Designed miniproteins, single chains, continued (2). Designs and how they scored, part 1

All scores and structures are predictions.

Each design is a single chain, and the fold is of that chain. pLDDT is the mean over its residues in the fold that is shown.

## One batch from the design tools (miniprotein)

Design m4001
Fold by ESMFold2-Fast:
Order: sequence, then C-alpha cells, then structure tokens
Structure m4001 (fold): chain A 68 residues (1-68)
Amino acid sequence: SSMRRRRAQREIEELRRIQEEAKRRGEKYTGDITFEVDGETLVLPGTKEIQEILRRREERRRRELELK
C-alpha cells in the first residue's frame, strides 16, 4: 500500500540485479554498507561504481518524496 515500500522494493530488486550481473562476470566485491531508508534496508556492495549508483538513486527518491 505504501508508496515508499513500493519504491524501496524496486530499488532492492535493482540492487540484486546489479550484484548478480557482477557475480556472473566474475567480479568480487569487498565489504558491504548497510543502511535504512524510509523504513527499508538497503545494502551497498563494495564497488565504488555500485555505491555511487545507489547513492544517486537514494538522493532522487528522497527529493521526489520531499518535492519542495
């Protein structure tokens, strides 16, 4: 029902897709960063590229919800 829950679920699925694709390519991540956003838990892989992508998505979602 919650719009936030729906968006967070989509972002989590996107994260899983990126991780699976990197694993299939034989890439290995170092460390993970876990954080909560709007009541949901997100995990950032160790790669700089993935972290930057997720941070960008998080900022967009936050701004969209705020809409000042």
Scores: mean pLDDT 60

Design m4002
Fold by ESMFold2-Fast:
Structure m4002 (fold): chain A 59 residues (1-59)
Amino acid sequence: SIEELKKEVEKLLAKYGKKDFKIKGKTLQGIADEAMVELAELGDEKLKEELGKLIEKYL
């Protein structure tokens, strides 16, 4: 579900240093776009891999 994806993304971002970050996106695309902005700021290759796999799971 979209709410499950949202929580999984928030948990993953918290693991990489964004502990209190809350996703505002209401769609798969909105959540993905917001996660990509945070990925660009953090610049972590492992986070990039984990986000890609997580988003693919919900396609």
Scores: mean pLDDT 79

Design m4003
Fold by ESMFold2-Fast:
Structure m4003 (fold): chain A 56 residues (1-56)
Amino acid sequence: GAAAEATAVQNADGTVTLTFPDEASARWAETTLTGLGFEIVSLEQVGSTWQLVFRP
């Protein structure tokens, strides 16, 4: 697929929300972050985007 842009937002509870334009980019990020030892809180489709929330 094409190179995907993602938006990252730090949350007050210590989590980070990543917003992806497509599912493939979000799932790649989930796999990568899990492999690095980060906790995945959620991965869900929100409208036309995909949001991944993780705890570093």
Scores: mean pLDDT 78

Design m4004
Fold by ESMFold2-Fast:
Structure m4004 (fold): chain A 87 residues (1-87)
Amino acid sequence: ALSDEQADALQDILLQILMLKSAGKSVEEIEAEARRRLAAAVERLGWSPEQAAAMEGVVDTAIALIRAGKSLAEVAAAVRARLQELM
């Protein structure tokens, strides 16, 4: 299960993804920023390789849905479902 601190860090990354999508940023810009923030969080919070891989999976899901042209609501719902699987 994720710690509260790890869950908060992931929620911040996902909120940033949704904000950048809402601002009309390209998928490439959104992915680059999300990956940068995720790498910084992994280093700062000392996530295990297994925890880091699970978080990468959540980010990958969000980026794939954005690339597929899904709405902000659909991206948020899929991310929420994925997070529940990790809790």
Scores: mean pLDDT 79

Design m4005
Fold by ESMFold2-Fast:
Structure m4005 (fold): chain A 72 residues (1-72)
Amino acid sequence: PELSAAERAREAARAARGQRVNKAANWVIANPDWPEEEKIEKLQTEYGLSEAEARAIIANVKAHYEMEGLEY
């Protein structure tokens, strides 16, 4: 069955949010020298993420580096 216009709009919005999260994560990976609070602020203002989403991305990047034995 075909998705309604509203369902298609919600699907597109979810895809767009996923793309923003990926870009934000890549930015965090590229900028380890930024203070955590400034990273959170940038993710909220530039990428339109919530504080909780920003903190989750930063925590996931740190956890990934720690598992690999790398400094972040």
Scores: mean pLDDT 76

Design m4006
Fold by ESMFold2-Fast:
Structure m4006 (fold): chain A 62 residues (1-62)
Amino acid sequence: SAEQQEAQELIAHLRSALLGVTDPATIARIEALIAELEARIAAGQSATAVIDEGRRLLAELA
């Protein structure tokens, strides 16, 4: 689905962002979002809210 593709693209961007982050709290937040996105997609659940949160986090890091 389009949502699954969006989630996969966001996971790739979040993993890329981890390479440049040194703050443990921010690393933990990114890892938690990746895990939640993967879990929701695997369960066939809506990931919209988590996608929106991940996009906001990426904007904060830019």
Scores: mean pLDDT 85

Design m4007
Fold by ESMFold2-Fast:
Structure m4007 (fold): chain A 74 residues (1-74)
Amino acid sequence: SEAEEAQRAAKELSEEGIEYAKKGDSRMAAVKLAAAGIWAAAASLVGSEELGEEVQRFVKESMKEADEILEKLK
């Protein structure tokens, strides 16, 4: 389904963002996490409100994790 595709895309992009953060690539981490946020918004539009909230929460937590990784690599 479209909702499953959007959720999968948001998850994969969030994971890529975290991997870039681990490499110290703050720019690519930001790009991937921004893209994940767009797919989270898409999940809210094509899925249920509950699914949209879950995907948005996952992306927000991934953004926080990436920020924490990058701060430790300063």
Scores: mean pLDDT 86

Design m4008
Fold by ESMFold2-Fast:
Structure m4008 (fold): chain A 92 residues (1-92)
Amino acid sequence: SLRQEAARLARRGAELLRRAAEEKVSPLEADIVTAMVVMSLSVSALAAERAGDEALAARLRATADRVQELADAGRFEEAAELLEELARELAA
């Protein structure tokens, strides 16, 4: 299902952001990882909207915005935790 695909993408995003938090990555590397995660959520939101799941689309967009906000503040571990929470919720 689209929810399970979004859950898988959220888990991958969480893994990438958690590695960014644990390792000394360059600011450019951190920006690239964040952009990839936000883009994946935004594309998934468009797919949800096309499927008529407006609630899922809104949730994915809100999560993308919050991930960007947390990453801009250097709070990569919290961004990863947010994505792990989303993945658990969508997989249920």
Scores: mean pLDDT 87

Design m4009
Fold by ESMFold2-Fast:
Structure m4009 (fold): chain A 50 residues (1-50)
Amino acid sequence: IDLSNIRTFVFHSKENAQLVAEDIEANTKKLLQEGKARLDASGETVYVLA
């Protein structure tokens, strides 16, 4: 997963936003692998699912 161009993160939960902010790269990769987040068609935005 190439995260070098990710500029925007959208969260459905305030708690999830705080967790990702603390370790954004590792947590984002984990959420994407677990299917709890998705990339936008542009590849620049990550949507974290509730």
Scores: mean pLDDT 63

Design m4010
Fold by ESMFold2-Fast:
Structure m4010 (fold): chain A 82 residues (1-82)
Amino acid sequence: MIEEMEEAGRRAVEAAPPELRDELREAIKELIEAVKNGDKKKAGEAIRRLGELAGRLQRQGADEALRALEEFVRYAQKALAA
């Protein structure tokens, strides 16, 4: 689960436009740490930030990065629900 989540996050960053990679990498890292710590509040904050970045990816037509990011968030939500 965690390894699959981290891999989806890595794919999202690699497929993202260069100007969004640093912000996306930071937000993904924050969500991974929140999931590992069981911090639902911090996870919710990171998910909101990732939602904003997903909107930017969609506007730029970064479909591959958007799909990988959506997969990443689904893994994180499943881990937090357990």
Scores: mean pLDDT 85

Design m4011
Fold by ESMFold2-Fast:
Structure m4011 (fold): chain A 130 residues (1-130)
Amino acid sequence: SRKEVADLIRKLLDDLRDYYKLYGDEMSDFARKVVEIGIKLLERALAMVEAGASPEEVLDGMKEFLEKEKEEHPELKWILDRAIKIVEEALEQMRKNPEKAWEYLKQAIKDVATELMAAANFLITLKKGE
C-alpha cells in the first residue's frame, strides 16, 4: 500500500542519514556522493508517494533522477547503472503483473537503497585498502 511504501522510505532515509553522520568523516568523496544520491533519491520518491503518484510514476521518477545523476557524475556510472537496472526490472514486473505494483515498488526501493549502501561501503573499503 501507499502508506507501507512511505513508511519504508522514511525508515531507509533515517538509516542512510544515520550512516552518513556516523561514517561521513571516513568516506571518500565518491562514497559520500553515493550516500547523498541515495538520500536525494529516497526524498524524491517519498515526495512523489505522498503527492499521490502511482507506483509506475514513482519508479519512472526514480529512473529519471538516477539517469541525471549518472550524467552529472560519470565516475559513478557503474554504481548508478546497477540501481537503474533494479528500477527497470521493477517497471517490467509491473507491466506483467499490475496488481502487484505496490509490492514491486516496495521491493525496488529496498533493493536500490541496499545496493547504494553496499556500493558506498565498498568505496570506503577501497580507500582504506590503498
Scores: mean pLDDT 85

Design m4012
Fold by ESMFold2-Fast:
Structure m4012 (fold): chain A 94 residues (1-94)
Amino acid sequence: TLPVTDIVTGEVYTLVSEETHDPEYADIGSASLYTAVMISPDTKVERSENKVVYTLEVDGGKVTYTIEEITEGNLRNYYLYKNGKLVASFVEEK
């Protein structure tokens, strides 16, 4: 899995931990799912002080992907949900 680069700021974040909670996502990686959600024009973005929530509905709304991005100092914590179930999480360091 390649390091995830913030495409907006150009900042490179280094993956420091990754946990896959659903075996079906072990092969594609949390970073690949993150990228797929981020490039979609249909992705809804909700911003707060230290948290960004990305929501993408696919397959006619039958599947909902939600990504929570939480910034804490030099760390970005990512929690990836499918239909409200946590499927993967990863942490990147600036």
Scores: mean pLDDT 65

Design m4013
Fold by ESMFold2-Fast:
Structure m4013 (fold): chain A 97 residues (1-97)
Amino acid sequence: AAAAEAARRQAQALREQFDQELEQVKQYFKDILENDPEKAAELKKQLQARLAAYEKTRAAREAAWKASDAPEEVKAAILEIEERRYELLKELVKEIE
C-alpha cells in the first residue's frame, strides 16, 4: 500500500512539475518571439533541431522507460509527459514557420 501510494504521489508530482514548466516555456518563447529578433532566430533554429532530435529518438526513449525498474505509475507519467512535450514542440515549430 505505502509503496503504491508513494509511486502515485511521485507520478502526480512529475505531472505538476511539467505543467509548471509548460506554462513557463510557452511564456518564454512568446516573449522572445515578440520582443527579441536575434534570440527569436536562434530559438527557431533550436526548436527545429529539438523536434528533429525528439522524433529520431522517441521510440528508443519510450522503450528505455518501459524497460526501467521504475514503478508503473511513474513510467505512465513519464510517457504522458514525453507525448505532451512532443505536441508542444510541434505547436511551437508551426508558430515560428
Scores: mean pLDDT 79

Design m4014
Fold by ESMFold2-Fast:
Structure m4014 (fold): chain A 87 residues (1-87)
Amino acid sequence: MEEERLRAEFDQAISELKKATDELIKVLKEKGYPDEYIEQLRKGVEAFIEELRKKAETATPEQLRKIVEGAKGRIGALNLIKEKLEK
């Protein structure tokens, strides 16, 4: 895989992860979840993004592909939690 394409996919995945987190936080607030829980979730995602960015800076194309897969997995998990809460 071309590194340029993988870095573009990485940037997109980080953007989508931030959006998914914001959307989940909105639903959690609407459902009356404690501010402490919401803050812990936000900080956890921020720490995950920071770690992914650090790894991506020195990553080979193969490593970068796995980093993107990890980010997409987290996005999927957040979206599933949101869907369950919206019911």
Scores: mean pLDDT 83

Design m4015
Fold by ESMFold2-Fast:
Parts: structure tokens; C-alpha cells; sequence
Structure m4015 (fold): chain A 88 residues (1-88)
């Protein structure tokens, strides 16, 4: 139970670092922070108990926010690349 909450908190902290890195265009830091957020989130799920539900939901929402912003940026970049690579 306590272990699930601690991993969930680590996932939230890593998700915040990922958003900050994304906003600053720091891709290597973003990739590491996202990877840590995902790993800690799944560790939190492994140790999940009813008491950890609220913290797990917070961690899930934080991770979803990172992924949502990344996907928006990734789509825009993919279309920019397609526009430049269209004639090869």
C-alpha cells in the first residue's frame, strides 16, 4: 500500500519533469523523465491497494497529460517532416 503511493508520487514528479523538459525543448531529458514516469506508474499499479487509489488516479492523470502534449507535438513534427521529405 505505502509502496504503491511512493511509486505513484515518483511517477507524478517524473511527469512534471517531463512536461518542463518538453516546454524547454530538452528532448533527451524529456525521454528519460517520461520513461521514469511510466516505469514508476506501473510499479505503483503492481503494489496497488484500495488505499492507493486516489494517488494512482493522480499519477495516471499526470502521465496522460504528458502523453497528450507529446502526441500533439509529435503529430505537428511528423507533418513538418513529411512536407520537407515529400520529393525524394
Amino acid sequence: SEKAIEYAKKAIESAKRALEALDQGRWDEFNRALDEAVRNYFKALKYATPESKEELEKAGKALAEVISRYLQEAVDRAFERLKKEREK
Scores: mean pLDDT 83

Design m4016
Fold by ESMFold2-Fast:
Structure m4016 (fold): chain A 65 residues (1-65)
Amino acid sequence: SAMERAREEVRRLVAETNARLAATTDRAEQKAILVETARRIQALDPRVQVVVSTDAAGKPVLEVL
């Protein structure tokens, strides 16, 4: 279905974003990455939900719901 395909594309985008966040220590850069990614997800399919959590080191991590 179109939603399953959009969800898979969002998952790939989330995985790429999480890799960038893991490599980034600067908070301003992390915020910029999150803002850019949120806009891209919204453009793909607004029905796909994504949550921001923190890992064991306190870094932001994205998850697809």
Scores: mean pLDDT 80

Design m4017
Fold by ESMFold2-Fast:
Structure m4017 (fold): chain A 68 residues (1-68)
Amino acid sequence: APPPTFEESVRTLLENLVASLRARGASAEQQIAVVEIATAHLLSQESDPANRAIIRRVAAETIAEIRA
């Protein structure tokens, strides 16, 4: 199998984080807050504009899925 893309790695990380929070009974608001904190942390360590755009987009998609 090909190695995961950067986008796939970020998506898997955030999906696993949300799944873990849901398993512990976290509310939707708590899930969103933790995703926002994780996103801020990832962005603080990333200088590449393309990777920063991917992080923001995947985080927004993850938050939209929590709200759905």
Scores: mean pLDDT 89

Design m4018
Fold by ESMFold2-Fast:
Structure m4018 (fold): chain A 55 residues (1-55)
Amino acid sequence: SPVEAKRAELDAQLAEVEAWLDRMVAEGRITPAQRDAALAQFRAWKDGELARAEA
């Protein structure tokens, strides 16, 4: 379904964002707390996008 395709795309984007943020923490560019906040914001945005696509 179009919604499942969008979910797969967003899940892949989340994985890339998570990997990028983990690298930023490892390099000392951001704190673990900032990584967690950024991931929470991305997850909230993703959930909103999926809810809109399912409506």
Scores: mean pLDDT 85

Design m4019
Fold by ESMFold2-Fast:
Structure m4019 (fold): chain A 94 residues (1-94)
Amino acid sequence: MTEEAARRVLERIRERGRWLTPKEFGALSEDEQAAYIALAVLDLKEAVVRAIKRNYERQGKPVPEDVEKDLKEFEEWRNAPLEEQARRIVELAK
């Protein structure tokens, strides 16, 4: 997967303001499909970490530092420039 493919997928999601439909996904190149899957996996990982935090809060327990650190890393990634976001997707797909 190339940084250019990851960048194109990020731009398409940003322009649409939503995740792609199955038909839109099927129209992507193989590299762009790989980038889209990597993005979906990252989104799932963030959702799991957020669920872990909520579970600790519901039990009245202190949230572990590693959970808060992971959430901060996801926030930093979302606020990064498009090229930096694309680069991180490629590195995670290794």
Scores: mean pLDDT 80

Design m4020
Fold by ESMFold2-Fast:
Structure m4020 (fold): chain A 71 residues (1-71)
Amino acid sequence: MTAEQHKKLRKWLLENVPGVGEEEWKEIGKELAKDLAAGASKKTLARRIAEILRERGIEVDVNELLRILEG
């Protein structure tokens, strides 16, 4: 994932997903760094983001996340 895609994902989540703030983004950022190091696909990253948010009681569409990650 490029630095530009990372910024776009952060902006989209903070502006479009109710309940996502800086704390949620920090946790997502940690897990994305691990998954990217492990060679995870964009689809795997989208599912992982949705799972992290679900654990916090926040629902997000995996297909929308995948669209943002694919560009």
Scores: mean pLDDT 77

Design m4021
Fold by ESMFold2-Fast:
Structure m4021 (fold): chain A 56 residues (1-56)
Amino acid sequence: SSLVLKAQAHLRDKHGVHLGSSVAGNDAAIVIDVDKDGTVDEDDLELFARKFMTDE
């Protein structure tokens, strides 16, 4: 849970990515859109956080 919040804050502060944002015109959001549905949502953040846990 705290790791998801950390990842969410990092994406917001460093890449300007917010929950519900379209990936169009944002290369960082395209990378974070792990399920490739064209929108950054909580499932994408959870998958990204799991990758963060692997890297941490």
Scores: mean pLDDT 63

Design m4022
Fold by ESMFold2-Fast:
Structure m4022 (fold): chain A 68 residues (1-68)
Amino acid sequence: SEEELVEEFKKRLEEIKEKALAGEISKEEAIQQIQDEVKRFVEEQPNASDEALNEVLRAMIEVLSEID
């Protein structure tokens, strides 16, 4: 379901955040990975609802804010 895809996306972003905060990857690498994940979601889900896209973008903004 769309809800499940959004939850999996959020989990992947959380893992990237945790790796960045632990120093396992650089902040620059984390930002790149987050951007790549958002791009893939949008490209693979062209019929995603506005609500799902909004959740994806909010998750990106929150994680980027937390690692900066």
Scores: mean pLDDT 85

Design m4023
Fold by ESMFold2-Fast:
Structure m4023 (fold): chain A 56 residues (1-56)
Amino acid sequence: MLLPPSPRAEEVVREARERGVGAIAAPDGSILVLGPNVEEDRRAVEEIAGDAIRVG
């Protein structure tokens, strides 16, 4: 599953991987989510991205 581009894609991917979610940051800033539960993994990545924006 491919998520829209994010300025913090690398940070989001790192946090997702620490939570056991397979994710890869594309050069375009898009986030590709890989894993056994794509829907749950997608929601986890979106939550991490939202928290990163909120803390700034």
Scores: mean pLDDT 64

Design m4024
Fold by ESMFold2-Fast:
Structure m4024 (fold): chain A 70 residues (1-70)
Amino acid sequence: MDTVYSTDTLTITNHNTGETVTGTIGEILPFLGSLKPGDHITVSSDNPKSLSRYDVADYLRSKGATVTVE
């Protein structure tokens, strides 16, 4: 449903690999699936009111990643 998807752009940085990806939730999903337990990940958004960055952070923490939200 379109009302559940934020058009907010998220930037995901994996500090263990040095890789950074930027896009909507749908565009970054393959990258999120490649992350490993113990990876240090930063999730940021250009929208300071974005709730999707917290949902992504909670998902990654559930997979064993250490996540910083900006």
Scores: mean pLDDT 74

Design m4025
Fold by ESMFold2-Fast:
Structure m4025 (fold): chain A 66 residues (1-66)
Amino acid sequence: MSQEEMDLISRLTQEAARRVAAGEPEDTVLERVRERLREAGLSEEDIEFGLESTRHAIRTVRERQA
């Protein structure tokens, strides 16, 4: 994975965590991340990695809200 792709994943992950913290449904936020990564031309493996990173960030935010 390139540095540019890693930077994109990082930015989308941070945005997703903020959206979930604001009350957006996790499934909706994850679909938006998947769509953005697909549009950027990432491979299926890299998309899955990005989604896993995003799920981890969302879980961290939810644990802080509980």
Scores: mean pLDDT 81

Design m4026
Fold by ESMFold2-Fast:
Structure m4026 (fold): chain A 77 residues (1-77)
Amino acid sequence: SLAERQRRGREHLEEAKRGGLQVTLDSLKKAIDKGEVEKARQTLRDLARELGHEEIVAAIDAGADPKTVIDRLKAAL
């Protein structure tokens, strides 16, 4: 049915978004390794907020290791 196709399309879009987020998180991990820590931290905070993970936002604000934050966000995808 049309409704079933629309639902499948939304599920595919969410899967593509998760894949794109994983690539973004891997890129941020590499940026941290290069010393771009502050820029990566701000991007992680924005991503955590957009995904509704207020507990991860609080952890970033408390000075949590950015690589640990990336691993937590990946696990939440």
Scores: mean pLDDT 79

Design m4027
Fold by ESMFold2-Fast:
Structure m4027 (fold): chain A 80 residues (1-80)
Amino acid sequence: SSAEATARVLAVLDSIARKHPLDDSVDPADAAAFIRSFIPEADLRAIDAAGREAVREWLVTTAGLSEARAREIVDLLFSP
């Protein structure tokens, strides 16, 4: 389900943030490509609009990125 895929993606993001801190100086395309390398494509495809919003909120509240940077990363991560 989309909710289960979102939960798996958020768990991977928590693991990444603990080992590889993300910051606003990182290029959004490089950040998106790095995150994608840890997440199955099927999980990224299963996420709906609510799941994308949860990922954006995680990037702001947990990773400490600016709202603008988090939005750019989410748009690149879930773009075709």
Scores: mean pLDDT 79

Design m4028
Fold by ESMFold2-Fast:
Structure m4028 (fold): chain A 104 residues (1-104)
Amino acid sequence: SEMEELLRTLERVADLVQQALNMVEQQMKENPDIDRKKAAEVSIALGSIHLAVVMAARLMRQGKLSLEEARRLLERVRKQLEEIKEKATPEVREILDEAIALVE
């Protein structure tokens, strides 16, 4: 069903965004040459996206979010991930590209 497909997409996007966030945090800890301002901006943005996607999946399971609202959220998430990529390291960018591909 469309709802089950969107739920799977939301959950997979949440997992990938969490992986990207974990990688940014690891890079800030271990890479002395990292642009800490860009890393912080990426981390904040990814955290916000993760919360939004997790909440959307929860609300959809509760019947409180429509298929159309979920699709609109994923379209916004796609645009936000594209913007974040410009500030991300190549390794983080690879994970974000995988997330973007899921919402196309």
Scores: mean pLDDT 90

Design m4029
Fold by ESMFold2-Fast:
Structure m4029 (fold): chain A 77 residues (1-77)
Amino acid sequence: KLKETEELAKKIEKEKDYVSMDAIEKILADMLAQGMSQEEAAERLYSRYKELVKNGKVPEYAEEALKKREEAAAKLA
């Protein structure tokens, strides 16, 4: 449900340590499943990424999620 996706996003914002890759991918999958375009999902992930960097977190897991999304989009094109 939409509420679950919002709660997951808030957990990412509150964490001061590393966030699991699974959490990031679930957010992406939920956004796409709810009818968001890949562009919208990527933009929201990127905003999360910026907040993670601001909070001093290692962005590697977010970059991995973005890379997978970009690669999937390229293959579909």
Scores: mean pLDDT 59

Design m4030
Fold by ESMFold2-Fast:
Structure m4030 (fold): chain A 76 residues (1-76)
Amino acid sequence: MPVLSAELNATLQQISQAIFAGDVDKAKKLLTDALTSLGAGDKADEVNKKITDAVNAGDYLQASNIAASAITDAYS
């Protein structure tokens, strides 16, 4: 099982904080930057759409899980 680096884990915490604060723009930027640094920037638009859809549905936990899954998959 790949273990996220401390830096990536900190980034995920910041993304989750932004999502729960309702700062979707900040969450999307942090996620795009993280995915791009992992060579998966081409997936950023798709993942950001899923996060926006989850937030609009009021499912902030699902939005946070989508971000975590995307970064973990890109890191693997």
Scores: mean pLDDT 80

Design m4031
Fold by ESMFold2-Fast:
Structure m4031 (fold): chain A 84 residues (1-84)
Amino acid sequence: DDFLNAMITMITNMAQQLNIPQSTIDRIIDAVRQMFADPAQRQQLRSMSTAIDIMIYIANQMNMNDLVSYLNNYRANIQAENAA
């Protein structure tokens, strides 16, 4: 699936840029693959426009609260820079 492969590539690139451990990246990718097999979760993922929003959604679904906080802070910093 071209969309799944593109999403995994975007997530991997962003996670590497954010210095997220490879073991955590692997867990996120596995979760993405499992969620994409579910039609309802697949539709939810397709409705998201940015890699950061997709990563926050996945981290929330995995109950990775520390990662959720980290990603929310990163997104807030990007939004602040774009507003300046």
Scores: mean pLDDT 77

Design m4032
Fold by ESMFold2-Fast:
Structure m4032 (fold): chain A 62 residues (1-62)
Amino acid sequence: SDEQIAEARRILEELERESVRRYLETGEAMSREQVIERAARRLAEKHGISFEEARRIVLEAL
């Protein structure tokens, strides 16, 4: 749904900011694939949907 896609975009933006902060502090950052996986897990947990369905929504949000 449009609401789930919008929420996925917010989660992705937050995770990208966290990845940048981690990189500046430690020299280690999450890959794009790791960011997508974490976003999908958070979305699945919040909405009670499967990880695969959440990942599809996250990819659509990109």
Scores: mean pLDDT 81

Design m4033
Fold by ESMFold2-Fast:
Structure m4033 (fold): chain A 76 residues (1-76)
Amino acid sequence: MIEELYEKYLAELEPLLDAAVAEAVEALGLAEEEARRALTAAARYAAKAKAYAAAGDEEKAKAYWQEAGAILQALA
């Protein structure tokens, strides 16, 4: 169940990754490889957070949202 939800939400986020990387490179002056690595990690944590929220595990969802947020905050 969790694995299927994670894969579903990750697949929804993956098509947005290239645009997000391009914007991060322009807006933040990051190297493309650095931006892609960080945004890929953030997307994976966001997908896990959405999967656990959909499964009714609000505490795990919150923990994974915190991980995604920490990565995005470190990019700024």
Scores: mean pLDDT 81

Design m4034
Fold by ESMFold2-Fast:
Structure m4034 (fold): chain A 109 residues (1-109)
Amino acid sequence: PPPGPQPPAAALLVSVSPAGSVKVGETVTVTARNIGDSPVTVRAELVDKATGEVVASARSGPVAPGEEVTLSLTVTGSPGDYTLRVRALAEVDGREVVTNTSEVPLTVT
């Protein structure tokens, strides 16, 4: 069958500070560079591993190819194990589509 329109190849180079652990009330900084060929929006979510609840989130504006964005998340909630989820969102047919997801473990103390 002929290939349908493919979603844009979105790739992010992601770094997180601090790495590994953070205290309640501190700020986690997520830096994401768009190394793909299409503009994307970056969304970062701090997810409680026990409940699956999103306890903090941040979203960028459009990030062009080769551009970098920094997102800040204030850690709220209880100490425990969390997943920092960073998603690249591209527009396909007027809809936002998740094209890349990076998950980073983060312990809150």
Scores: mean pLDDT 77

Design m4035
Fold by ESMFold2-Fast:
Structure m4035 (fold): chain A 66 residues (1-66)
Amino acid sequence: SAEEFAEDFKKVMKERLKKYKEAYLEEIISKEEVEEIVDFIAELIKKNPNATSEEINEALEKKKKE
């Protein structure tokens, strides 16, 4: 269901943001950095509403390497 997908999405997003914050110290604490990540995830969902948690995770890992 949409609710189940949204819950998985939030869980993945929170875990990714926490790891990203911890890995990049003060830099990713900025509001701009958080907004960039959120916007990236929102764009993925808009382009592919059927995107799985695995696909979102893979895209986030690639973005994190930048």
Scores: mean pLDDT 64

Design m4036
Fold by ESMFold2-Fast:
Structure m4036 (fold): chain A 70 residues (1-70)
Amino acid sequence: SSLEEELIKLAEEQLKNPDEELLKKYGYTKEDLKDPLALAMLVGAEYVDKTGKEVTLDQIQAVVDYVRSL
């Protein structure tokens, strides 16, 4: 879905150039971005906060699977 693709893109952006203010907002560190689940949860939480749209566990799992494939 378009939402899943948007979450994957946000995860790629954080891996390439971590946003330190975004990490601080959710209590994350750069080390946490090495955990695919932590990264997926971070981008999911920010997506919900910015859009008000629900993020499903299946969509979080799709981000995890994508990050693990890198």
Scores: mean pLDDT 85

Design m4037
Fold by ESMFold2-Fast:
Structure m4037 (fold): chain A 76 residues (1-76)
Amino acid sequence: MLLSPEELLARLRALLERIKAEYLAGAEKGSPELEAEWRRLGEELSRLPEETQRAIEAEYMALGEELKAEVEAAKA
C-alpha cells in the first residue's frame, strides 16, 4: 500500500529513533533491517509530489541533525 505523507514522516521519525537507540547502545553500524527500512521509505518518498518531497526532506534533515547531536553528545 502507498503510504500517506503523514505516515511516511511518522515512519521516518520512528526509524531515526531506532537508529539512535542502537547507536546509544554501542552499535557501530545500523542493522541490515534498519537499512532495508530506510531504503523502502526512500522509495516511497520518491513517489510523492515534488513539493511534498521537499517538505518531508526538510523535516527529515532537521530530525537527522538532532539525532547526530544526541549521539555525539552521548559519546563525548
Scores: mean pLDDT 74

